# Designed miniproteins, single chains, continued (2): the designs that were tried, part 2

Each design is a single chain, and the fold is of that chain. pLDDT is the mean over its residues in the fold that is shown.

## One batch from the design tools (miniprotein)

Design m4035
Fold by ESMFold2-Fast:
Parts: C-alpha cells; sequence; structure tokens
Structure m4035 (fold): chain A 99 residues (1-99)
C-alpha cells in the first residue's frame, strides 16, 4: 500500500541519515553529503506518495524518524558538519508538518 511504501521510505531515510553522521564523524564530509541527499530524496518520496494517494504514514514511524533525525543532526553538529546538521533539521521540519 501507499502507507506501507511511505513507512519504508521514512525508515530507510532515518537509516541513511545515521550513516551520514558516521561518515561526518570520520571526517568524510563528501560521503556524509551524499548519504544526506539520499535520505532527503526518501523523505520527499514519502511525502509525495502520501499526497498523491491521500495516504498517511504510521504515526509511530513518523515520530521514530523525527527522533532519529534529531539525534543525527545533534551528532553532525558535534562532528563539525554544519551542512549535514542543517539538512537533517530541514527533514525533521518537513516531517513535523505531516503529523
Amino acid sequence: SAAEEANRDLREAARLAEEAVRAAEEGDYRKAAALLAAAGILVAAAQTTMELYNAEADPEVVEEAIERLRRAAERAREAGDEETARGLELMVRALEEIR
């Protein structure tokens, strides 16, 4: 279903965001940026799927994604990767609007 697709995309976006933070912590800011871009595409895909099919992601999946992305943003800032942190904060903002 469209809801199941949105749920899967949000879980994968959170996973990629956590991988982006690991890359940032290792000083690989190019890899962090690429993984962040992939995570952002999946958040946008989930939003598009929900709008197109009038479907809703599970509230628990949305809240877990928001929490994981917020933690990732904090870790990216601690690693000195302000660009990745800002990107993750924008993704959090986008998800807060759909809950």
Scores: mean pLDDT 90

Design m4036
Fold by ESMFold2-Fast:
Structure m4036 (fold): chain A 85 residues (1-85)
Amino acid sequence: SNLEEDQKKIEELKEEAYKLIENNEVPPLTPEGIGQLVVLLEEMYKKYPEKTLKIREEAAKLFKEGKREEGIRYLFEELRKLKKE
């Protein structure tokens, strides 16, 4: 079913995000890379809601300044640190 296909895609995105964390890499600025960032962000919100919110607020400042690449890099690096706790 479509639901099972969507769930499998989410699981694949999580697995790839974890590989990026282990290798000290950041996701590419592609739809797939953004998907990897989104699934990691959702996981960290569930486990560490307050810390994840603060990380998002700091990234949002960079996005407001037009620093999209720096904001994505910051967001992923801080979520990586949080995941390793």
Scores: mean pLDDT 78

Design m4037
Fold by ESMFold2-Fast:
Structure m4037 (fold): chain A 65 residues (1-65)
Amino acid sequence: MSEEERKKLAEEILKLAQKDPSLKPLAEKIAEALVKGDIEELEELLRNSEEARKLFFEALEKVFS
């Protein structure tokens, strides 16, 4: 995954969280991990949260569809 693709995913995740403010702190953590390229932090967030997985996969569908 390129830096540009990671930035697009981060932007889309933050847009999705605007529809549900309760997800904003989680979305910000995922977006930060993506922008930094911190794959270990991203994997940890996805392992420990079903909401993180939903945000990530929905963003993937929108960016790469």
Scores: mean pLDDT 81

Design m4038
Fold by ESMFold2-Fast:
Structure m4038 (fold): chain A 80 residues (1-80)
Amino acid sequence: TILSVEASRLSPDTVRVRVRTSVPGVEVTVSAVGIDGAVSRGRTGPDGELELVTRFGGPVDGATIRVEAAGETVEVDVQE
């Protein structure tokens, strides 16, 4: 289960995504809705946490980030 997702803007095209899962070692896929070409993957650590920094092909202002893990999908808006 996904416990939390936070997406924060680092630059006009770069987002930091923090994901916490209820079990460790879960594969996480991060993409942006409506922005092509940028998909990041990782696995949560022993604490169930993962931080990914993803550069997208365009501006992320007002973008929605899609996080997929453990058969669950969560969409979050990019925070400033």
Scores: mean pLDDT 75

Design m4039
Fold by ESMFold2-Fast:
Structure m4039 (fold): chain A 112 residues (1-112)
Amino acid sequence: MPKKLSEEEVEELIKKGEEAYKAGNYVEAMELFGQAAIGYAALGDNEKATEAAKKAAEAAVKAVEKDPSLSIGLALRLIGYAVDLELLGAPEAAEAMREGAKRVVEVGKKLE
């Protein structure tokens, strides 16, 4: 099992994700926000986990808008985060990831 991140380490992941998002590195931003959502859920902060999950979903949608070929891969990655969040007892964060995966597939189809 990976070591539990401190709240400070999780907040650093959010900052790095926001920097990646502003730079247009949306896949990197999705991964950073996804890891932050897992970190907050592991700390028992389900509200912050849900906000991080929503940011990961938004970054994934932006990545697919730039490159529609990423749609299936990023949707599967978001479902992977949803499974981990459900197991950590963060069902609202897990649902945000699942809704993100659906949006990613829908956006990819519209751009084909």
Scores: mean pLDDT 87

Design m4040
Fold by ESMFold2-Fast:
Structure m4040 (fold): chain A 54 residues (1-54)
Amino acid sequence: EEKLKEDEEILERLDARIDAEIAYYQTKGQTGLADYLRDLRERARKGFEELKKK
């Protein structure tokens, strides 16, 4: 089915969105929030990698 491709596209867009949010908060001087978003992204990435493993 098309589900796997859709999930991959969603994850790529989510990653890009988080990058954009981090840059936005950096520009606003909200370094604490930017760091929080980086931490969330790393946790999500590790979680996805574990799910991707068989």
Scores: mean pLDDT 73

Design m4041
Fold by ESMFold2-Fast:
Structure m4041 (fold): chain A 99 residues (1-99)
Amino acid sequence: SKEEVIQKINELIKILKETAEKLRSLGTPEAQDIADTLNKFIELIKKFLEKNPNPTEEQVKNIAVSAIRLLEHYKTRATPEQQKILDEAIEKIKEILES
């Protein structure tokens, strides 16, 4: 349904926001850079929703997959503390894709 698709994209935005906040709380420049990139990605999603107020299931799935790829990219150079935060985010986003 339309409401279900909107709920999924809002849940994705929430996960990304909370992930950025957790990374920022680590207080390192490297974690801050990842947090800034995630916030830029959230702004891109918001701009997409302004132009597409009724997104399709496929569009939401594609955004979620892009988010996972972004998080996995940062994991390759992340500290153990950053990896834990990124892994938790990836698992939560995968749950959105399974629904």
Scores: mean pLDDT 88

Design m4042
Fold by ESMFold2-Fast:
Structure m4042 (fold): chain A 97 residues (1-97)
Amino acid sequence: MSEAQLQQERDKLKAEVERLKKQVAANPEDYELQYQLGVAYFKLGDVLDQLGETEEAIEYYEEAIRLFTQASRSSDPLIAGMAAVMLGVASLMKRKL
């Protein structure tokens, strides 16, 4: 992926994060929304890692880890299971940096 394509994806993901943050703030106990926000932060961290923005990538992986930890407490086994898997992936990606 070109640097310009990574920058475009970064800007798109930042907009998605802001939208999801508003939805989570309106419904802080919605584990599915917490999971979706976690995925958006994880993707943003990945794009920043690819751009060489290591410190920012770590910060977004930490936000993803926090949200996946919360979502893993869901009484819905599908949401809890997906969150637990993504928690492991995000933790590994952060540790690599």
Scores: mean pLDDT 88

Design m4043
Fold by ESMFold2-Fast:
Structure m4043 (fold): chain A 114 residues (1-114)
Amino acid sequence: MPVYVAAIGLQLGASEDVARELAKAAMELSKNLAPNSSGPSLLPLVAYAMGKVSLEKAVKLARTGLGVPALLGPILELSEEEQKLMTKLAFNPDLYVSQEDIERAKKIVEELLK
């Protein structure tokens, strides 16, 4: 989860500082999530990576279980294209995130684990 969220941020043009904040938020959220529940919890963090919500609000949305595009789209005033982008990145990162950005994100997560 932390690697994919950071990689999504980098692929969307986020700075390494934003990718680090995404990885930290995902690590904190992962402590309280079942192994197969990451997809819905990624939606608010992907919206933050897209520049559509603050990190604080994204973390609150992830904790409240508002991990459905139909609820997040209107709340965050996303266009249809942005809602589709958010959904595909959150649920299918392996198909849409580059290997280069995944490797960059791995280094960021390794640095945070020091």
Scores: mean pLDDT 73

Design m4044
Fold by ESMFold2-Fast:
Parts: sequence; C-alpha cells; structure tokens
Structure m4044 (fold): chain A 87 residues (1-87)
Amino acid sequence: SHMRERRERADRLLEELLRLVEEKIRELEEAIRSGSWSREELEKKAQELLEEAQRLVDEISALDPERAAVLRRRLEGLRSYLEQLLS
C-alpha cells in the first residue's frame, strides 16, 4: 500500500530525527562543559541542528500529516532548550 510505505518512511525519518537530536545535544552539552568550542561555534552548531531537525520534521509531516502538530511542538521545544542551553 502506498499509504503504508509513506508511514514506514516517516517512521524511519522519525528514528533519524530522534538520533540526530540526541547525538547533537550530547555533543553541544559536552562542548559547553569542556569549554572546547567558542560561542560562535556553539551557536552555529545549534543553528545547524535546528535547520536539519526542521527539514526532517517537514519531510515527516508531508509523509504523515497526523504527526505534524506534535512534531512542530517538539521542534519549538528543541529551539527553547537550545536558547536556554546557550544563555
């Protein structure tokens, strides 16, 4: 089924999104703790994470519209967390 294939693709992209967010947040938190990155590098990395997460959210939302509202809310949560982390 075309609808089933779209949902399975959305599930794979969701797994990619969750892994990306976990890995990059861990990297940012470690860089902050160690003082190894400049503020400009931290801000750039956070922006790159947000842009990639937005791309994945948009792609998942196109494949499975039922998830769109929840994923956009999670993305806003990620943005707020990163703003607090870098404050």
Scores: mean pLDDT 86

Design m4045
Fold by ESMFold2-Fast:
Structure m4045 (fold): chain A 73 residues (1-73)
Amino acid sequence: SEVEKLREEARKLLEESVEQSVEAIKYAALAVTSSEEKSKEYRKKTEELSKKSTELGKRAEELLRKAKELEEK
């Protein structure tokens, strides 16, 4: 089923999104406990990971919307 494939792909994207989000939290924690120079690097890494997490989440939402539309037809 196309619906099942879209849901499975969305699940994988959500899993990756959560992983990126957890990694971002880890780098945020490192930033507050590190030297000023390292803190800047960790803050940048936190931003990059947070953006990737958000992007993956939005892609998953789009796939879930398509799956719902296919079920309603």
Scores: mean pLDDT 86

Design m4046
Fold by ESMFold2-Fast:
Structure m4046 (fold): chain A 106 residues (1-106)
Amino acid sequence: SVDEAVAAFEELADRMYKELKELFEKHPNDDDALEQHRDRLIVEARAELEKRFTPEQAEVAVSLLGALMDQAYILYKKYSKEEFDEHYKALRDQAIAELRRRLQAL
């Protein structure tokens, strides 16, 4: 269902954000390590989503997860550590709204 896909997206997005934020805080100048870890997390998220959802639903969710993580990377470069969570939550809410819209159109 759309609600189940949204719940899975929220869980994956929050887990990915936490891991990438922790990696950035430890190694803020290692863009290659961040990109490699981000790519690994996307592969893992795709595998989880493809087990539970249709290929079209999984692809929409993975596409939006990737876009959200790319936007979060910009936050790491632009804002202080204390501001990351506030800006991330706003981006996540926008991604969830877009996910609902695209899944309902399928």
Scores: mean pLDDT 85

Design m4047
Fold by ESMFold2-Fast:
Structure m4047 (fold): chain A 88 residues (1-88)
Amino acid sequence: MLLTPEQAAELRAALRETLATGEAVAAAELARLGAGEEARALFRRLLELARRALAALDAGDLAAAAELTEEALRTAAELGRLVAAIQA
């Protein structure tokens, strides 16, 4: 699925807002929970994927942006599962 330019602009804004807010909050929560190296590695990968998705959007590569966003969402889900597993 290719994004329209309008959808790409909305996605770019959403990604930037999510990175700014989510990075600060998620990093603090991961530290508080004593998150292991696997969770921290997934968090770093999530940030890398989000940055690459933004770069693709800025370059007008809507197909690459969509693919990277999908991979970022899968990585975020896996990170969430690992964080939930650390609960005790």
Scores: mean pLDDT 71

Design m4048
Fold by ESMFold2-Fast:
Structure m4048 (fold): chain A 63 residues (1-63)
Amino acid sequence: MEEYAEKLRKIADELADVSPNMAKMARAQAKLMEEGYFSESIQKAILDGFEVTLELYKRKLAG
């Protein structure tokens, strides 16, 4: 199982309600990760960026 791609798809699903454009981009990049187009460092950087964005939104929504 593609660990980074799977995590990114889950982040994208949660982003869909707050940022449809970011969710769409995250899903597209997850697909490219699964197909082997990104190096490990790039995969980690992409995941980290979307993860930080989602975490900020989750904190705001939770109150």
Scores: mean pLDDT 77

Design m4049
Fold by ESMFold2-Fast:
Structure m4049 (fold): chain A 95 residues (1-95)
Amino acid sequence: SLREALRLAGELARAMMAGDAERAAELVREIVESGDPLALDAALAFATLMALYMAADKERALELVDELREALRRRDAERAAEAVRRLTAMITAGK
């Protein structure tokens, strides 16, 4: 449902902004397991925005976004979790 997709994506964005890499990884696994295209698209959109506006190393952050995009396309929950964990760590490294 739209409500559930937005809830999961919103929780993911909150975890990433808080620097909670392990919570972000768990949430993206839930999103992949849900198979909801809207949740998958929303997760990728938020990860891309975080890379562009919050990461100091934008080039490396966008490489991780590309890894996430491929993992989401393949429904690879563990690879998606790893990409989000690394991206979340990069976003908070300058705090």
Scores: mean pLDDT 83

Design m4050
Fold by ESMFold2-Fast:
Structure m4050 (fold): chain A 73 residues (1-73)
Amino acid sequence: DLLKQAQELAEKFGISPLLAARALGNAESLGVDPERAAEILKREYDKLRGVGSPLERINRASSRAYRELKEEL
């Protein structure tokens, strides 16, 4: 049911399903709240507007979000 969780998270936070799936991956890896992971990832992604390719932005935002979530633990 990962696809449903990603879709619901994407709709709730106004992010792409791919970005939502990355947030779920971060949440699962760190044992944190998926909604918190999505909030952090959206914030980091928005900071990277106009930087590199879309895929590069997603990858960089995901890494930055992971580090931020880990610092909260």
Scores: mean pLDDT 81

Design m4051
Fold by ESMFold2-Fast:
Structure m4051 (fold): chain A 96 residues (1-96)
Amino acid sequence: SSALKKLDEKIEELAKELGLDFTGMSLAEMSARLDELFAKTKDPEKRKKLLELQVLLGMREIVEGVDRMFSAPSEEERERKRKERIERSLKILAER
């Protein structure tokens, strides 16, 4: 989660620097937008920054995928649901 947060912050920073708004866009939509802009852009510095954004989007997708593999279903979510079941059972036994 901390790695995803840092990547999101860096993506937002570079997008802002390039005058891009990714609000409400999926990773696939962001990637497609960057590919389109890269094809239309002749400025080498701007092209470099578009490629850097594309790399960051790729890294974010990998990190999100890894996080999902290790967190789904999360032990925290499993423990929370288990605790809620125990508390309900105890409440019934206490005639509340």
Scores: mean pLDDT 74

Design m4052
Fold by ESMFold2-Fast:
Structure m4052 (fold): chain A 64 residues (1-64)
Amino acid sequence: THAAAVRAAREAVREMAERGYPDTEADIHDDGSVTMRVGDAEATAREPTVEAVLRAAREAAERA
């Protein structure tokens, strides 16, 4: 659901800020997927869970 995606995105952004990536951005799509962006790198979580969205955020950070 959109609410679950919003919660997952907020948690992932908070965790990434704590890891030294304060400029991490999240885009929530109509299908509930979440794209996490770090610098010029991005990765998309298809499932709106904190685990999936945080995994996408870390993948983007590794590519950045």
Scores: mean pLDDT 81

Design m4053
Fold by ESMFold2-Fast:
Structure m4053 (fold): chain A 64 residues (1-64)
Amino acid sequence: MPLEQKAEELIEKAKEYEKQGKYREASKLYAQAGVIYYQLGKTETARELFKKAEELKAKAEEEE
């Protein structure tokens, strides 16, 4: 499976969890996609994904 396609699938799944209010699960999937983009040399995309993951992680911790 192409790594880029896997990262895109993780992002789509993360968006669905985010819509459901499952911020912790969404954060983990965004972080996984970020790692893949970083390995592919797409550093800017990886940074945005890691930023999104951190924001959702903070939101999940605030709601508990």
Scores: mean pLDDT 82

Design m4054
Fold by ESMFold2-Fast:
Structure m4054 (fold): chain A 69 residues (1-69)
Amino acid sequence: MLSAEELEREVRLSLLLMYAQIRAKELGLEGVSEAIVERIEALVAEPDFDPRRAFAAIDEALEAEAKAL
């Protein structure tokens, strides 16, 4: 079984990945790129995790990819 800290990280990861998928669809992207997934994993691994900063960073990265299309 996962520790409480590991479970919390898994919940954060799932939430951010779901948000990224919804946001990618809104921006007309086919899906979430591996680069965005890696960024989300890095954000979740941060000791001073801030959900607001995480959502903002995901939006920035997805908007940059959409602009590059």
Scores: mean pLDDT 80

Design m4055
Fold by ESMFold2-Fast:
Structure m4055 (fold): chain A 72 residues (1-72)
Amino acid sequence: MKSEVDKKVEEYLKKLDKLRKEFPDPEVQKLIEEAEKTLRKMRESGDKSLFPQVDKLLKEIEQTKKKVLEKK
């Protein structure tokens, strides 16, 4: 149980780290920081109820990323 949460958090953190390097836009960076804070809080507390918040933030990051790519 604990190792599954830790693995999923690590996967999300790796994905966010890649996005930070690819998209230096402030709008994307701000959403990544919020997702990272939520993931760290979930890892600390083991609170699985935070997963929907992380998923929502990831969707917002994808939408913002697409919007940034359209603006070029």
Scores: mean pLDDT 76

Design m4056
Fold by ESMFold2-Fast:
Structure m4056 (fold): chain A 92 residues (1-92)
Amino acid sequence: MVTNSELQKLLKEAKEAYNKKDLESAVKKLEELAELALQAIKQHQPLDLSTLKEAKKIAEKVIKEAKDEEVKLRAREVLATLELVISQLEEQ
């Protein structure tokens, strides 16, 4: 079951990893957050848009700062998923 508290926990963990410059761990937590958000949207569960928008900002920072092309690609995939979820929520 996806809850806003689970998304907030993953966002906090992603921010902590980003602040430590562990961009691989940051993107991994953002991937988990994006997957849960996509699952919640498929189940018509309400999501906190502010959490998703903040996760999007961290993904954008990882894309700009990552030197590893794999981390960069994963962050771009996270960004695309979050933009899709945000768009669907804003159309409700």
Scores: mean pLDDT 84

Design m4057
Fold by ESMFold2-Fast:
Formats: C-alpha cells, structure tokens, sequence
Structure m4057 (fold): chain A 120 residues (1-120)
C-alpha cells in the first residue's frame, strides 16, 4: 500500500469529510487520527502524538487552518493544506504549508500529494 506505515493527522470540522478522507488514507495503508477542530489538532501535537504528516482543511471555525499549520511547523511535521480556493491555497503556503490541494480532488490526487510532500 502506498502509504503503509505513515501516521496521518486529519483536521476537518465536517464529520463526513473527515471520515471520507480517513477512509481513503486507510485504504492506502496509513494509520489515521482525526481531529474535529484546530484546538484538538494542536492539543494532539502538544501531547507528543506521533504524526508523520498533517492534513488540514482551511475552512474551519475557531482556531484557523493557519494556526494549525504554525503549530505543526513548530513540531517539525509536514503539512498538506486542503483549500476551497486559490486564495486559501496561497494563504496556506504563505503560512508555511509544505503542499496544497484545491477541492475538488480525487483519492489518487490526495495519495500522490502526500507521497510528493514526503519525498521533498
């Protein structure tokens, strides 16, 4: 499986989107932890939870995706941002995201983006 042995933290405030993303990644061989809020994601990182890559949805309320990107960078964790627009994509990259995918994307595009991110 292309993501075998990778630990992925997925941050999305939509339960349906989080489950869908987690199913794609688990089918590709990843171990997936879901965080329904930016605060939950930051708390997991601060607790020292082992994470190889973080995926963050840019449309979350509360702690913004930008704050989650900053926290992941402080822990040395690569970030793939999931953006709804070019403006969100540019903001994520400016905040230090290592990669970005603009919705809509396929399961194959998501897996390929994670592999490209980790190869860089």
Amino acid sequence: APLAGLRVLVVDDSPDALLETAEILRAAGAEVTGAPTGRAAVAALDAGEPVDVLLVDMRMPGLSGLDVIAAARAHGIPVLALAGSEEQAQAALAAGADGVLIKPFSAEELVAAILALLAA
Scores: mean pLDDT 85

Design m4058
Fold by ESMFold2-Fast:
Structure m4058 (fold): chain A 61 residues (1-61)
Amino acid sequence: SVEAEIEALEAEFERRRAELSPEQQAALTKLLDLARQYLAEGDEARARLMVRLARHELATL
């Protein structure tokens, strides 16, 4: 589910937070916050897009 994907990415972000610049931390925080907001609004398509962007950011570190 999208909720489970957000939770997994949040956990990964917390584990790797010390490896990230302040700018990267801010960007990931915004993407994950937007994913949760869109999911709460019932917009699964936008939530999935935010999840994909956050996953890409973490994968390129």
Scores: mean pLDDT 85

Design m4059
Fold by ESMFold2-Fast:
Structure m4059 (fold): chain A 96 residues (1-96)
Amino acid sequence: SMQEILDKALAELQRQIDAWPALAAEVGLSPELTELLLRLFELGVGAVEALRNGDAERLAALQAEGAAVLAEIEALLEADPEQRERLEAMARRLEA
């Protein structure tokens, strides 16, 4: 049961990673923002794997790196409001 949930989470994250560059380009996200968001998905994969393996030290390290990546994304979006609007447009498309 738990392993099935984690396997589904990994499969979903991998689908998002695979689709991300094309979707980001279509919406007109900057290469820098696209790369940071891709890094966030990759950290998500690492976190699920760390949970699966019971690796608390790796999970803590990935959480710290994730916080740093999120801070960089926030700073970039504050500096470029047009990129924020494009990201919000992408989020709406993914919800549809």
Scores: mean pLDDT 82

Design m4060
Fold by ESMFold2-Fast:
Structure m4060 (fold): chain A 84 residues (1-84)
Amino acid sequence: SAAEAEAYKAKGYEAAKAGDYDTAIAYLHKAGQLDPEAEELFYLGLGVYYLKLGRPDLARIALRKALEIDPNFEEARALLEELE
């Protein structure tokens, strides 16, 4: 369900805040399995979250993941171009 996907997304961001990127990715992957149409948005959100934490290197990884899922995701591409 969308509610379960949002719960896993929240857990992913919590792991990211704790510095555990591998756990964050695992939770976002599970969120994407529950809501595949929104998977790229979860990674965009993670990228924006890392930018707020002052972590542009991790933001780039998250934004590249969003583009792997949707190569036409213009918002993720624009943010990534500003960071490169």
Scores: mean pLDDT 81

Design m4061
Fold by ESMFold2-Fast:
Structure m4061 (fold): chain A 108 residues (1-108)
Amino acid sequence: SEKEKKLKAAINYVKEASKDPKELFDRIKSSEGAQEEFLKYLKILKEYGVPKELVPYLEKLAKYFLEVEVPEEIREVVAEVLELLGEILESLGRHELAKKARERAEEL
């Protein structure tokens, strides 16, 4: 189904992105298309639900975005990323990391 195709693409994207979160962040800093793509896949995961196997990949991304210095020009994008990661992680029972992600999103 269309839903299954979208979910599979989002899962594969997050797995690949988690291999090098710095490369993802560098792309986000330089490309609105990369920003839109990442947000699109996070929204798909939030809407359709996330398999538990994706937890370590999502945690790696969340931890990276909690520590990285964010340029002013992309603060709103990174805040939305952290809000979406926080919501997804909360739904997966990762309450402490979800709280940290949401708190940083509010500070950006």
Scores: mean pLDDT 89

Design m4062
Fold by ESMFold2-Fast:
Structure m4062 (fold): chain A 65 residues (1-65)
Amino acid sequence: MKFSKQHIAELAELARTRSYVSKEELLEKTSLSEEQVELLQKHAGNEEGEIDLVQAMSFIKEHLE
């Protein structure tokens, strides 16, 4: 699965006001697909299932097309 620069921009906007977001909020507020959000939760999620936006952006940068 590959990500776009648009996904980084969307996460950066969210990261201006918070460090963590839920899977549900990413699906609602970004163009990320269900599968992309699940992948981010797997690699950048904490023990409570919240997604670390800085770690998620780093992961996306490593997996750009």
Scores: mean pLDDT 80

Design m4063
Fold by ESMFold2-Fast:
Structure m4063 (fold): chain A 94 residues (1-94)
Amino acid sequence: SVEDLERMKEIILKKMEEVKVPKELQEKIEKLWDEAIEAVRKGDLEKAIEILEELSRLLVEAAMAEKDEKRKTLLVSIGAEARAFKDELEKELK
């Protein structure tokens, strides 16, 4: 899942730049994604789940505030990816 998170990070960063997501929001998303990758790499699945929950919350709030349809759709999509990874880690933890 570390390799999957790293691949998804590259895709997300490129798409955020393409649709002109505000730089401050891009940096916050990238930071939380990197923290989730590091937590998974260290085997701290509980911390990774917490970070992915925080990222999902940030993305829901950002999508609700977004007026541009393309950016809103992308933010919703990134949030869904964060939730999917969180759900996979929760299954491994249980």
Scores: mean pLDDT 86

Design m4064
Fold by ESMFold2-Fast:
Structure m4064 (fold): chain A 105 residues (1-105)
Amino acid sequence: SLEELLKEAREALEELEKLLKEKAPVEELLEALRRALDLLQRALDLLKTEEVPKETIEELKELAEKAVELASKILKLAEGDLVSKAIALLLRAIGLLLELELLLK
């Protein structure tokens, strides 16, 4: 369900923020970010097929904004071959946020 996906996405972003504070390896941070982005994408895809309250779209937008923030922090920590992976995930997060902003206008 959409509510379950939103809960899982929030929990995934909270775990990612914890891993960042604990200075986990960048590869682990990128994998945690990918998982959060996959959950956010599934939630976005589901809300496009359903009539949902504006508040639900705003909640998903808040989670996407958090994903952009965390992706930006991970990019600053990334070096070598991990830089391109960090950029790709940051662009995914930005794309999700922009699509949600378009749904709210």
Scores: mean pLDDT 88

Design m4065
Fold by ESMFold2-Fast:
Structure m4065 (fold): chain A 97 residues (1-97)
Amino acid sequence: GKKIEEEIKEALKYIKENPEEYAESLAQLSPASQRMAELLIETLEIAVKKKNVVKVYEEIEKRLEEVREEAIREGLPKEEVEERVLKLMEEVLEKVK
């Protein structure tokens, strides 16, 4: 728990202090991946303020693992996997608000 919380806080701090480097990294990603990153950052920032970031992160990891398992079993194309991940991320964000 504590190590994950510290790593998340350090990652969020790095993004805040290095916005240009972060933007360059995002520019190399697909639009869907960029939106996933934006949703993840917003969700984690809210969760840090609410002091439940470990619980929120573990929920995200569990739900992402479920999408990964479904993608492998069903042979889902990348675009459909990206849509499922985006829906998952939006649902988690609404829940933490």
Scores: mean pLDDT 83

Design m4066
Fold by ESMFold2-Fast:
Structure m4066 (fold): chain A 69 residues (1-69)
Amino acid sequence: MDKYIDSLAKFLASAPTPEAVKQGGKSIADHIGNKNAAEALYKGAELAEKKGDLEVAKALKEQGEKFKK
């Protein structure tokens, strides 16, 4: 699971728009559960921030908070 979560985080961090992040986050949560989706979204937000994509990073954090435990 951990390596899969890391892979999903990289995918989410590469999202072209905040809307793509919302749709991707919902799809992931539907397949692996809200808790695992939140972990992937938070890791993705960290990667997006390091990349300098602040809009995507913000959207990732917001979706992660929604799916958090």
Scores: mean pLDDT 78

Design m4067
Fold by ESMFold2-Fast:
Structure m4067 (fold): chain A 65 residues (1-65)
Amino acid sequence: SQTHLQIKAKAKEVLGAFGLQLSQLSQGSREKLSQELAEYFFAPKGSTASDEQRQIAEQALLSLG
């Protein structure tokens, strides 16, 4: 989906800005990044992202591997 591609692009940009590869992230760091990506795309007004929205972000992030 368009949203999946946008999340993937943003994740790649964030990781690239810090010189990091997805494989270098701990499980906790990956979960935190997935949550932050979900909030950025689905809850930008300070609301919490739903579990479904978090899973969409996590799937997009993991597709970088």
Scores: mean pLDDT 77

Design m4068
Fold by ESMFold2-Fast:
Structure m4068 (fold): chain A 77 residues (1-77)
Amino acid sequence: SKFEEGRKEVQKIIDTEKDPEKANLELAEKLLELYEKDIEKARGMVAELAGKEEVTDEGLENAVEEAKKLIEEKKKE
């Protein structure tokens, strides 16, 4: 399912990017991309990041806002 594909996106990024700060930025950017293009994958990604089997609409939107804050923090230099 697309939800399971979203969970795998987290694992793929963590496995590929050895730098934790860069991995966190890639996770944030991917979440924002999927939230626009494929909401079920975005839900799966948030569920994996939160260590949960399910995520609410509120939980998804809170995660998206946190991702936006992380991206802004990285661009403040």
Scores: mean pLDDT 81

